# Designs tried in a protein design run: designed miniproteins, single chains, continued (4). Part 80

Each design is a single chain, and the fold is of that chain. pLDDT is the mean over its residues in the fold that is shown.

## One batch from the design tools (miniprotein)

Design m14763
Fold by ESMFold2-Fast:
Structure m14763 (fold): chain A 81 residues (1-81)
Amino acid sequence: KKVSKEDLEELKKMLKQLNSSIKLTDGVMTKEQAIDWLVNEFFLSREEAEKLFKESDKDGDGVLDVPELIELLRKVNPGIK
C-alpha cells in the first residue's frame, strides 16, 4: 500500500499526544502487531482490541495502513480533557 506523507504526519502527531509509538512494516501494521499494541499501550482486552482492529480494517486484508491506524486511534481515544 502507498502511504501519504500527510497521513504519516497525522499518525505521528496522534502518537506523540498519547506518548506512544508503533512499528510499521512497509507502512502497515499486522493484525497481531495491532492487537498486541492496543493491549499493551491502552490496556484493552484482546476481545476489544480484535473488535477495534476488525472495525478499522476497511480493506479486509488483515493489516492496517496509516489511515486505518488513524481511525483506530480516534476510536481508542476520541478526545480527553
Scores: mean pLDDT 71

Design m14764
Fold by ESMFold2-Fast:
Structure m14764 (fold): chain A 54 residues (1-54)
Amino acid sequence: MREEALKKAGIKEAKKIEVFEDVAKAVGTAIRYMSQGYKTRLVEVDGKFVVVAS
């Protein structure tokens, strides 16, 4: 039950969290992780791009 709430909040076990100022690098990193079977999320915050892979 609580795990479902964490999933909805987007808070999961994250193996990688990387921050980029260059959107092209952030997108490239996200695509690479997705191609390797990771679940990735790209969040724009404070003018930066955060890639989360789990």
Scores: mean pLDDT 70

Design m14765
Fold by ESMFold2-Fast:
Structure m14765 (fold): chain A 71 residues (1-71)
Amino acid sequence: RTVFIGNLSDTDNETTLLAKIKDLVPEARVERIEVYPEKREAYVTFAEEEDAKAAIKALREKAGLEASFGK
């Protein structure tokens, strides 16, 4: 399931974002990451909807990022 992520750092990229998600939600399976650095936004597709929900909560609460379902 796809998650929208906003308020990224200008130094964040696909590798950095994947590492951050893996650290916060190690059980989540990431299928795709699309980063739009000019907008400081990304879309992350997870294998399971529960992984997406866990990622949204962790990114908002612990990383200070904007996160929601992207569809």
Scores: mean pLDDT 77

Design m14766
Fold by ESMFold2-Fast:
Structure m14766 (fold): chain A 64 residues (1-64)
Amino acid sequence: SVEEVWRAFGEGVVRYAAGDYEGAVAALTRAVEHPAFGELPEAVQELARALLAEARARVAAARA
């Protein structure tokens, strides 16, 4: 449901702000891959994808 996508997106934002980049990747991936993701406003879809890319970059940098 679209409610599940909003919850996953919100979890990803909160985890990213807390510095939990691995948790942010997990939550944002659930949001972006959810069947109802396309029902979100386009601006929110862009934000979710951008934040996921940033979270992934932070995880990769921490492992280097």
Scores: mean pLDDT 86

Design m14767
Fold by ESMFold2-Fast:
Structure m14767 (fold): chain A 88 residues (1-88)
Amino acid sequence: VEKDLKELQELIQKLENEGPIALTEESLEKLFKLTELAIKEKDLELLRQTRDTLKELLKDPLFHQKFPDLVPKVKELIKKIEEFIESS
């Protein structure tokens, strides 16, 4: 768990520094899985950081060009994070 949450932090940091060019489909699927774990562990700080980073990612035209099929999944993940934070 601690290792998985650290891996999510590292993925988010890489996204903040490098933007969507740092992403692969595999790294995005991993990000989705690790975010679900952060929800289960109730890591509100990491979830807020993840939400904010994903919202910035959706504003980047390169993300839409590189991962058009994943845009709806990212929007759903943001919604899930926000609903969890509001209920906590």
Scores: mean pLDDT 80

Design m14768
Fold by ESMFold2-Fast:
Structure m14768 (fold): chain A 55 residues (1-55)
Amino acid sequence: SGKWTKEEFKEFLKSTFGLSDAAAETQFDKADKDGDGVISEEEADEYLGLGEEGR
């Protein structure tokens, strides 16, 4: 709930996808559409598969 800080988002990516710290930081930069250094829950969900959805 709320917003993801950079550290929390990176930790989530490392725990969920097994990414390295550097890879998680790169993914955070991609997900941070607002460029404000915080990821909203909606942006995180879209980035992580809900918004990119396949078919």
Scores: mean pLDDT 71

Design m14769
Fold by ESMFold2-Fast:
Formats: sequence, structure tokens, C-alpha cells
Structure m14769 (fold): chain A 63 residues (1-63)
Amino acid sequence: MITEEEVKEIIEKAAAHLVEVSGLPEELARKFAEWEVRNADPNRPFVLPDGTKYDAAELKKAL
């Protein structure tokens, strides 16, 4: 089961990657990462840039 704390950590990891590769401001990167989770296909795994996979439906529930 994915917790709200774990979802926040996942969003921060995704946001950190966006800052690193795209040069986005941290606040905007975090908002974009949150948007990606909210709009992820619940029938597919949510994949981080490091290849880590999460259940998109569980991530959406924990938001």
C-alpha cells in the first residue's frame, strides 16, 4: 500500500529529475510531477526515470 508520505517522496524524486534534465524551477517541477501522477493511466505502472515502477492507481489514491 502506497502512503501519502511515499507519494510525496515519489513526486519530489520526479521533480528533482525534471530540475536536473530540463532546468525547471523546483516549484514548477514539483507541480508538473504531481500533474503527471494525477493524469497517469491507472492500468499502467508509473515509471520514474531511474526505472522504478509504481502502481499508478495506488499513487492516485494516496494523493
Scores: mean pLDDT 79

Design m14770
Fold by ESMFold2-Fast:
Structure m14770 (fold): chain A 89 residues (1-89)
Amino acid sequence: DEKIKEILEEIIKKSKEVLKKYEKGEVDEGVANAAEFSLKIAELMLEGKSNEEIAEEVNEYLEKTKGLPKNLKTVKEGISRLKKEIEEA
């Protein structure tokens, strides 16, 4: 659906803007981590990945780049919230 693609592209754009602000020291690490999480989920949703594939790829990305332990439940909950926001928009 074209509307869903537009919403996902807006999320991607906003998340990238937050990450650029983090590089300039304008936002804290927690805000940057939330933006990176949303960006990865939205990009994988645009690629047509399943919830399981998104959860695994995002969790592996965060573990590798941030040294965070795998938390599949938190990633799946984040995916469900974002999908619900897209469906309700």
Scores: mean pLDDT 73

Design m14771
Fold by ESMFold2-Fast:
Structure m14771 (fold): chain A 83 residues (1-83)
Amino acid sequence: SKEELLLLALLYLISIDGMIHVAERQGMRDVAAQLQSIRDQMKALIERMKRSTDIEEVQRIYDEIRELFLQANEIAVDAERAA
């Protein structure tokens, strides 16, 4: 359902906020900036998802949100491996 996809998207957003906090605490300014950019893009997609009445469009937006989360996770994992 749209409500379930929206909840999952919000959980991804919370996860990215955690990644940003860790990067900032560790002084990884470039990593934090990249994650912040992804977070801002994800927030815009979530807002679009809230306004959509078409479940197929909601699914496409969710797929874009998931892709952004995978990018954020790759950045965080690469930063951990470099430490």
Scores: mean pLDDT 87

Design m14772
Fold by ESMFold2-Fast:
Structure m14772 (fold): chain A 86 residues (1-86)
Amino acid sequence: SWAATLARLTPAEREELLAFVDARLAALRAAGADPELIAAVEALREALVTGEDMVYTGPALDDASAAALGAILLEVQRLVDEFLAR
């Protein structure tokens, strides 16, 4: 689970992940991305803050928004893998 993975990171590494997600949120908002996609990425941010599993209770994302979220999740996973490879 994401919660178990996040528990393996230092507070500084979690802050770096938050900064990355915050930058992506700023870009999505500036681009006028779908509100549902923004809400899903905000749910990811909340999971990083709390150290809990991501919970998204909004409407189902369309294919384009789901693909965009998937790309962000893959980038976050890449950063996590770099931190855990130490």
Scores: mean pLDDT 80

Design m14773
Fold by ESMFold2-Fast:
Structure m14773 (fold): chain A 93 residues (1-93)
Amino acid sequence: SPLQVLLDKNIAMAKKLKMDTLVKQLQDLQALYDQAVARGDQETVAVATEGAKRILGFLEEYEKTKTPRSETILLFVMAAEFTEVWVTMKISE
C-alpha cells in the first residue's frame, strides 16, 4: 500500500539518522496503522497516510539541514501526527 511504502521510508531514514526515539514512535504508528487496516477503518488510514507524508517531509528537511530547529520541529510534528492518528482510531472504535 502507499502508506506502507511511506512508513518504510520514514523508518529507514530515522534509523539512518540514529534517532532511536523517533524509530520507536514510527513503529508505534505502524502498529496503529495495522490495527486500522484490520478493522477497515478508512478514516484512520487516511489520517495516518497524511501524517506519514508530513513526517517524511520534516525528516527529509532535518536530514538536509541538521539544525536544532529542524530537529525540534520534526519531533513536535511526530508527536502531533501520532496523537491525531491515535485519537481518530479511538473515536472510530
Scores: mean pLDDT 83

Design m14774
Fold by ESMFold2-Fast:
Structure m14774 (fold): chain A 74 residues (1-74)
Amino acid sequence: MKKYLVRGGIAETEEEARRLALDYAGMAFREVKVLGEPRIEKVEGVDGTRYRAYLEVEASELVSNLPVIEKLLD
């Protein structure tokens, strides 16, 4: 299996940002294992603080045409 850095969507809460990243990983790969804790970044916006999560995964095969994975990690 290969390691990937997955970038999630922007969300209003840290928990939702984490869910978006996990959902993306689950949709992108047939088999996926999350490696460690997601890293959550704060994004300042006009309507206040928003969040984006990044997570490292070890995954088998890519099974969907989802947006670009942030990075391949070896």
Scores: mean pLDDT 73

Design m14775
Fold by ESMFold2-Fast:
Structure m14775 (fold): chain A 61 residues (1-61)
Amino acid sequence: MYTVTFTLPTETTGEEVLRFRAGTVVEAESVEEIDDTYVRITLKSTGKTYIFPKSAIEISE
């Protein structure tokens, strides 16, 4: 399981649009790198997959 911390205010792209404030921490079931700028993350809370900019988040296990 991964922990995702939003270091900047962030909106997702993907199946649904979610908005996160800086300092929000969420749990993720999976993390998949798309490229140098974006990562695909499946959130535990929704069970759905979203795209986040790497610059706005910090990921830890």
Scores: mean pLDDT 79

Design m14776
Fold by ESMFold2-Fast:
Structure m14776 (fold): chain A 100 residues (1-100)
Amino acid sequence: MVDKYLEEVRKIYEKALPKLDEEEKERVERQIKKLEELLKKMGVEVEVESELDADGNLLRTRLTTEDGEVIELDPEEYDRLVAEMQEISGELTRLRRLAE
């Protein structure tokens, strides 16, 4: 459930908050906002399906959201999404370390 996941992320942020300066807070809040938008669009659990052309080449990737919505991504769009998720994940890892 998206709300539960976001609640846990916000708890980590609150624990780390006293250790963050204003610049760090703005950066973290920006990454949390990106995560919130992605989770609202896709959910926590996403089903991934690859569509191949007649020659077996990757044509597109379909993401089925937690609510059953289908999002179609071409290979470049999928690569960009993965890169954004990796950036967010790195920021959350740093935040968790500060919250300990």
Scores: mean pLDDT 76

Design m14777
Fold by ESMFold2-Fast:
Structure m14777 (fold): chain A 63 residues (1-63)
Amino acid sequence: SLDELFDKLVVALNAQDSKKTAEVLRELGKLTGKPELGKLADQVLAGKISPSDAAAQVGRILS
């Protein structure tokens, strides 16, 4: 569910875990049908964007 994925996202962000953050963003993208979240996951894995900056983008993509 969305709530479970948001909980996992918060845990990954608090741990500064880029790999887990990217995994959650990819699953959130699949569930919501938002390809921007998949691109964001790729950027986090590539080190092009921090997990915290990615979290700020999630709010804008889902609005």
Scores: mean pLDDT 81

Design m14778
Fold by ESMFold2-Fast:
Structure m14778 (fold): chain A 100 residues (1-100)
Amino acid sequence: MMEEVLKVMEEFKEKVIELLKEVKAEQELIDETEKKLDEAIEKVKKENLSPREALDLLIKILDETAAKVIEEKPELADYVREKYFEIIDEAEEKIREIES
């Protein structure tokens, strides 16, 4: 279970960082987001958090990051929202499989 949750978190991180690079987010935002995701992964490991709790941490980080991108690049808001829901839906599906 824990190894599977950590794999979902790493894949989520890869997709979020890819999105930020695609929309040409500022390097500082990319670095900050990567740090927050790494800290969330470490927290899940140390506190042995549930798959759902891990997902909640990831969603919170993505929500905050997406809001910053949309503020900086409002012309990309629709694209960022589309990718936001796509990333979350994929992570939720994988977490449901782990919980089964």
Scores: mean pLDDT 87

Design m14779
Fold by ESMFold2-Fast:
Structure m14779 (fold): chain A 55 residues (1-55)
Amino acid sequence: MSLEEVAARINAEAAARGLTDLRVEVKDGILQVTGSQEAKEAAAEIARRLAVEEG
């Protein structure tokens, strides 16, 4: 899965969880996360799960 696909999945799952202020985007090959502290923590949890699914 590309970083762009990972960002899209994190955004979609965060939105499904009601975290509408979260934004994840790819800049310079790095995932950039913006939003509330709670949203950022949820995004980190989602990202870890996706990383485990990828390998």
Scores: mean pLDDT 76

Design m14780
Fold by ESMFold2-Fast:
Structure m14780 (fold): chain A 101 residues (1-101)
Amino acid sequence: MEVEELRRKAEELKKQADSEAYEAGAYFHAVALKDPARAGPLVRELFADSEAAARGIHDGPEKYGDLPVDEALAKGREHYANYKKLKAERDEVEAQIEALE
């Protein structure tokens, strides 16, 4: 694969990861308002890790505040798992780009 193709792949993975981080942040903050012990640490971890997640955290209470805690937490965990997977895939592609210059 040419470096330009790898750069496009990394950028697409970043967009997908940012989308998943936003949703994870939104769900976790909605949960943290009702159950801070279960979701507070997840909100802090995700906020430190992703700017997209910070935007989701801001929007979360209005977007998902009416959802049952267990449902919102399950959806948030699913998006967070997807984010971590996409971030790892992107980091691997970025390492390939650096090796090829």
Scores: mean pLDDT 86

Design m14781
Fold by ESMFold2-Fast:
Structure m14781 (fold): chain A 88 residues (1-88)
Amino acid sequence: MEKFKKAGEGLAEALLEEFPEEDLVEAAYEATYRQASTLKETEGEEAAKAFAEGVIEAVRRAAEEGRISEELAEEMIEAVRKALEEAL
């Protein structure tokens, strides 16, 4: 599970570096949905959940470091949770 959590952290970092703030919520939803759906089919539900947890933790850390606002972080986390629910 640690492997999938690290993959989620890596995705969040890539999104934060590559996308403007106005696109981050949609990008977080779409990327999480695609990866979680694939992981559910290939590795199982627990792998998909661990991946999403990694994304959420990295997003929280980015807000703590002042890289994004707490409001944006909460919106991104909600998008990730919704994407995971729809993928499962």
Scores: mean pLDDT 87

Design m14782
Fold by ESMFold2-Fast:
Parts: sequence; C-alpha cells; structure tokens
Structure m14782 (fold): chain A 80 residues (1-80)
Amino acid sequence: SLEELRAEAEEVLARLRELYKRNRDSLTPRQLTVMAITMAALDFSIWLLERNPNPSPQALAEIRTTIENGRAFLEELEAQ
C-alpha cells in the first residue's frame, strides 16, 4: 500500500539521520555526499506520497528504487 511504502521511506530516512548524528565525524566526504543525496531523495519521495493519492506506476517504481538505494547504503555503512 502507499501507506506501507511511505512508512518504509520514513524508516530508512530516520535510520540514515540517526547514523549521521552518531557517526558523522567518521564518514568519508564521499559517504557524506551519498548520504545527503539519499536523504534528500527519500524526503522528496515522502513528500510526493503525502501529496499524490494516485501516483503513476513510474513514480512508484522510482520511489521503490530510492528506498532500495537507501537500504543498500545503510548495509554498506554497517559492513565497514
């Protein structure tokens, strides 16, 4: 559902924000850049889902990709 998709995006964004708060001084400039872009993309996805009750299949696919990229980045940081 759209509510579940928004909840997933909000969860990933919250996890990235918490990781940034705790670990910002240990992140590389590249990791900081990827984090900023990923967080911005997740925030925008949440904003779209809140405003559009009937998003296109393409928009939904792009939002899912954004969430997957966010999760992959979290896994990359946790694997360090």
Scores: mean pLDDT 85

Design m14783
Fold by ESMFold2-Fast:
Structure m14783 (fold): chain A 60 residues (1-60)
Amino acid sequence: PLAADFTPDDAALVAALRELVEQGKTIEAEFLLMVAIANGQRPAELPTPELRALYERALA
């Protein structure tokens, strides 16, 4: 795997998404994911299948 000095916000994004979903703030989690994708972020995994489906659709 490639290592970078500046890790993308992907790890922080996934952590924030997990916390929002755990709090029941699914709409906020979806919005955060969409903004992150628009900024070029590509998280390797997502905490829910619903967020995964949104991510796949956004990259199609």
Scores: mean pLDDT 74

Design m14784
Fold by ESMFold2-Fast:
Structure m14784 (fold): chain A 55 residues (1-55)
Amino acid sequence: SDSQRQQIRQQAMQERNKQIAQIEASTTDPQQKQAQLGQLNQQISDDTAQRLAEA
């Protein structure tokens, strides 16, 4: 349903924000930070797509 899909997207956004904050707190090197954020975006995208397929 649309409501369930919206909730999944909101949860994904909250999880992404939490993970970004952790990366920014723990990673000092700008290039390493960029790489970790790229990996995070891929993981969140894949997880969100899977959850939306199950909705």
Scores: mean pLDDT 82

Design m14785
Fold by ESMFold2-Fast:
Structure m14785 (fold): chain A 60 residues (1-60)
Amino acid sequence: MEVAYQAGRNLALSKVKAGEEVTESELNVTARHLSEKYGIPFSEALEAVRKGAEEALKEA
C-alpha cells in the first residue's frame, strides 16, 4: 500500500507544479497500473492512491 500511497502523492504534486488538476480518471489509471503490477486488489490500490493525492493536495 505504501507504493500506491506514494504514487498518489507524486501524481498530485506533479499536477500542482504543472498548474493542472488531478482527475478521477488519472487516479483510476494509476490504481489499475499498481493493482496489475503488484497484485493488490484494485479497490485497495485506488483508496491508497486517493489518500496519497488528498494528503499532497492538503499540503499544497
Scores: mean pLDDT 81

Design m14786
Fold by ESMFold2-Fast:
Structure m14786 (fold): chain A 89 residues (1-89)
Amino acid sequence: GDIELVKRTLDALLARAEKAPVEEMKTLAGQAINLIKEISKRYPEFKEELDKLIAEFQKEVEKMTSRDEFVEALRKLAEKILEILEKYK
């Protein structure tokens, strides 16, 4: 289902972030944001909650200088997205 696809995509982004140079963090952040935007198109009832997560994540990414900070922020984002989607059960 969609939740499994989202989880798989987020896991792939996290795995890449753990190995990628810091210069790729903005690209990976953009990919995560685009994924959330696609989810909000399919689940418009969660759009406001997902938009808040995007705004929060963008502010966090702008302040980050290390891979570890980015991986932690992306992991927290993934957990929050899955919690929102679990309401669909």
Scores: mean pLDDT 78

Design m14787
Fold by ESMFold2-Fast:
Structure m14787 (fold): chain A 104 residues (1-104)
Amino acid sequence: MAEEAAREKAREIAASDREDEEVAKRAVLEGIKVGIEKLLEEGEKTPLIEEVKKIVEEGLKNKKYEEAGKEIVELVRKAVEEGEEAGFKLRRIMLAAIEGAAEG
């Protein structure tokens, strides 16, 4: 499942340095990336998923983890408020990544 893949990846990265807040923030984004890649492999090709993937990739590339995280949270929150199914799937992936990072 995309959620389990996101959780596991975030946990693995956060465990590499449990006391570094920047590593924890990066772990969440890396977890979200893996979760999104699994959704895309399963044929989930919505504009929202593609937009969030782009934000994650740019945030990781430029080391702007907090900015990317805030942008993703806002997009997903809006999609969920509008009842978009992709928004609920992305929210579950985000929560799994956050749980994994906290457990690492």
Scores: mean pLDDT 82

Design m14788
Fold by ESMFold2-Fast:
Structure m14788 (fold): chain A 92 residues (1-92)
Amino acid sequence: MVEELIEQLKSKDFDVREEAVYQLVEIGEEAIEPLVKLLLDEDEIVRKYALRALQLIGDKKAIEPLKEVLKKETDEEMKELIEELIKRLEEK
């Protein structure tokens, strides 16, 4: 289920993380809320994998949750990546 895949995104194994990304993308809409929450995770690798999964899902339903996370984000690189994702989703 989604929660188990979210835990797999935190794995130290690259292949486990990549498999979790693709399975979360296959789930799609139901994975958006848990993935958006991970954008504020303490681990920068987890944040980057969560962002990648959201980019691949490409669902406009992520726009409002992403805007809320952007207000709380303190990492300038992550802010820029989240802003670019919002822009891409709004242009679809």
Scores: mean pLDDT 83

Design m14789
Fold by ESMFold2-Fast:
Structure m14789 (fold): chain A 70 residues (1-70)
Amino acid sequence: VDLEAVREELRRAVELARQGDGAAARALVRETMERYGLSVAELSALAGEIEGTSLNLHQILLRAYLEGTF
């Protein structure tokens, strides 16, 4: 897995969510998961790593994803 490419896509999704476009953020997260073969657990771990110890970015990202897929 290209972790740096995944982190870049997740950063873009977070920015979309912050701009109020949760639907676009969720779509980007889903497409990233499908492209790189990531599970929800793997996505959660990577979101934590992107922020170091920040839970706010992780919560925004996962909320945007979970509200539209499962």
Scores: mean pLDDT 66

Design m14790
Fold by ESMFold2-Fast:
Structure m14790 (fold): chain A 63 residues (1-63)
Amino acid sequence: PPVPPAAVAAGEAALERAARAVGLSAEEARAILRGEAAAPSREQRDALVEAVRRETTRAEAAT
């Protein structure tokens, strides 16, 4: 189904914050989450996934 622009923007912002929290660029984080690139380490990937989850929850609560 089509994703609303507001949800896309919220997800993008959450991804940028999560990437910054783990020391990655937003582009690197997107590639890792989409399976287009391997994370530099397993720990960094796990941290990114957790950060995305946390930031997405914050964005949803704030909206």
Scores: mean pLDDT 72

Design m14791
Fold by ESMFold2-Fast:
Structure m14791 (fold): chain A 73 residues (1-73)
Amino acid sequence: TVSQLGQQIRDNVAAGDLDGTKQTLIQMAQLARDQGLLSEEDAQRAIQAVLQSSSAQGAVDAYDDVFTQGFRK
């Protein structure tokens, strides 16, 4: 689930695993799209923002920004 992937992200961030964090966030964006929590366009924006991040925490923040913006419109 998205919540289980969220825990995996926290573990990866704590370990300093940038690549693992990015891969898990990309999986979360894809799963959220498949579950109707994100549009395809928002999921693609989240994936691109995550890929452009230079830190594990930055990747998480970029993902959260896309999610938050989608719900506050």
Scores: mean pLDDT 75

Design m14792
Fold by ESMFold2-Fast:
Structure m14792 (fold): chain A 104 residues (1-104)
Amino acid sequence: EREARLQRAIDLLNQGIEEAEKMLELVKKEDPSLVGIAENILNGLKQALEDAQQGTPEALARAIRDLEDVIKDAKTLAEKGSPEVRKEAEKLIDYAKQAIEELR
């Protein structure tokens, strides 16, 4: 059961990374001033994936903290970005929240 939840978190993080890469390309086109925040979101998701894959209690706690930072940056991007960027940022917030629940 715990192993199944961890695998669901990893699957969500992989999907979130793919969506974050697509969002970064959209931000480069539509909101280039926000590229730094979009890159931080992508890097945060990748770090959360690495921490989740380690599977220790300490690493899972770090993964949750990484995802909380991702949510904070994604909220900023949603507030400042174009409507299209906001929609993608909101999807990433949802992926991160779901991953946190699976990691708890």
Scores: mean pLDDT 89

Design m14793
Fold by ESMFold2-Fast:
Structure m14793 (fold): chain A 97 residues (1-97)
Amino acid sequence: MVKVEKVEARGRLGGAGTIKAKVISENGEDVLVGLSRDGRLDSPDAVAAGAMKANQEGEFPGGVGGPSGKYIARAYLPGADPSVPTGEEAEGEVKVE
């Protein structure tokens, strides 16, 4: 199981920034994290995708596009198609500042 525990977006809309996340994985695997309105990395409002280690806080470069507000973060195992639902996806909600 992969679950997003915490996500923060830092920086300004449309600018360079940092996405900080913590993802829980039962197996401690490396994960991919995407951030968008619908949690899909192929969405027009997708703002970041980065690789990080599970079970610890990680940071990856990303700016946020679109309006300030709530975004959905989703975690995937490496090699998963982010446009296809999988049983290994997990989601969390993030507020963009």
Scores: mean pLDDT 62

Design m14794
Fold by ESMFold2-Fast:
Structure m14794 (fold): chain A 86 residues (1-86)
Amino acid sequence: MKEEIAEALRKAFDFLDPDGSGTVDGRDFAEAAIAILKKYGIEVDKETEEKLLSNKRKVTREQVDEAIEAIKAGEDPVEVLEKLFS
């Protein structure tokens, strides 16, 4: 499950960054990440979802790779995403 979530997040980043710029829109990535968590049965509360979706910053490949490694290491995916968008 966690490895599958990590792989899905990587694929979502690559889909949103087809030209390899190394950055994606934070809101677009948050939408994809929330959808992935829900697909794998991880509940995201409304306050957390709204907080993630309100992010106007760019997300870098480095930040996403760090988040993926944290999730694979056993950290909670919701907490990892909150830190990514903090």
Scores: mean pLDDT 80

Design m14795
Fold by ESMFold2-Fast:
Structure m14795 (fold): chain A 85 residues (1-85)
Amino acid sequence: SLYEEGEKAYEAGDYEALREIVYEVASAQVDALLAAGRAEQARAALREQIEAAREALASGSEPPELAEIALEVAEELLRRVEEAM
């Protein structure tokens, strides 16, 4: 499962592989919302994720590597959604 693959990547410190896994999962969800005509929902969810990731980076509430991956993935997908709207 992608969850088990993500855990193994994190435990190994393989943040490149972890980023690819996170992107694959999030991208599939975003693509499903776009195909359903729910672009505004996808945009709102990604904006909330960006805000949460920035707050996590500022507060140190989670490992910075995880927060950075979440931020980068959400920002990339948000650009894709906004360009498709």
Scores: mean pLDDT 82

Design m14796
Fold by ESMFold2-Fast:
Structure m14796 (fold): chain A 68 residues (1-68)
Amino acid sequence: MPSPEEKAIAEMEARAAALQATSSPGLQTVLATYLAELKAALRAGELSVEQARAAFDALVAVLRSEQA
């Protein structure tokens, strides 16, 4: 069965795909880069599932504020 880390990664990837559909090319690049770093850190054990989800939620909040 998938680990909690792999499940969190799949959930973040699905949310990122939905956000990319409504984002500019620049924001798509930022989102993809940030997601890649979160996935790498989570798999390396540098942060917990809870910390990764909180960081992703913070990015979503920033993207929302950019829309005004």
Scores: mean pLDDT 77

Design m14797
Fold by ESMFold2-Fast:
Structure m14797 (fold): chain A 86 residues (1-86)
Amino acid sequence: AKELLEKALELLKEAEEALLAGDTARARQLSNEAVRLASKADKEAAEKVKEYVEKAEQAANDGDYITALEYLAKAIEIVEEALKKA
């Protein structure tokens, strides 16, 4: 369980780096994989992560990269909190 949350956190941070580099397709792939791994460890935390990842994807598609990064940061915080409890 903890190992899956640690990998999900790593993938979300890589998604943030991809988005900062302008690679929205890679950011989407990495963040969706993070949601998939998190759902195997903590379904409730994963649902919250998924909501913020979807909001980040929509903001990035609208060209609002600042808002997209803010939503990814919230997803990262949720995984970090879940990891502290694991």
Scores: mean pLDDT 86

Design m14798
Fold by ESMFold2-Fast:
Structure m14798 (fold): chain A 114 residues (1-114)
Amino acid sequence: DDIVRHTTELSDRLNLSEVTKNDAIDYSVKHNVFLSETVLRFLDELHRALQDRSVPVEDKVAALLARFPALDTPAVRAALTAYLNTALNGDYGTMPDAFDALLAALLEAEEAAR
């Protein structure tokens, strides 16, 4: 599968965490899309941000988007806020849908920046 190979090779080249790599492969296969280096790096930073419970969600959103200004759209801000709230509250039933919505918003933001 070219999508699995491409996503695996790019994730390994970027030295991404196994969590980021697995999430990226699962999304790419499910939606038949290639994720960019920028989106993959964003997801890795997102997974790191989830480990710090002392930082408010609004501050995490601001810090992440300051590092990825090309992805900073109202749709990404809304989807990122929803995903962080879902993940940090342990709402595992809605987490996959919130993740898919975030990835869709990120891909739309990249296309708008081209």
Scores: mean pLDDT 84

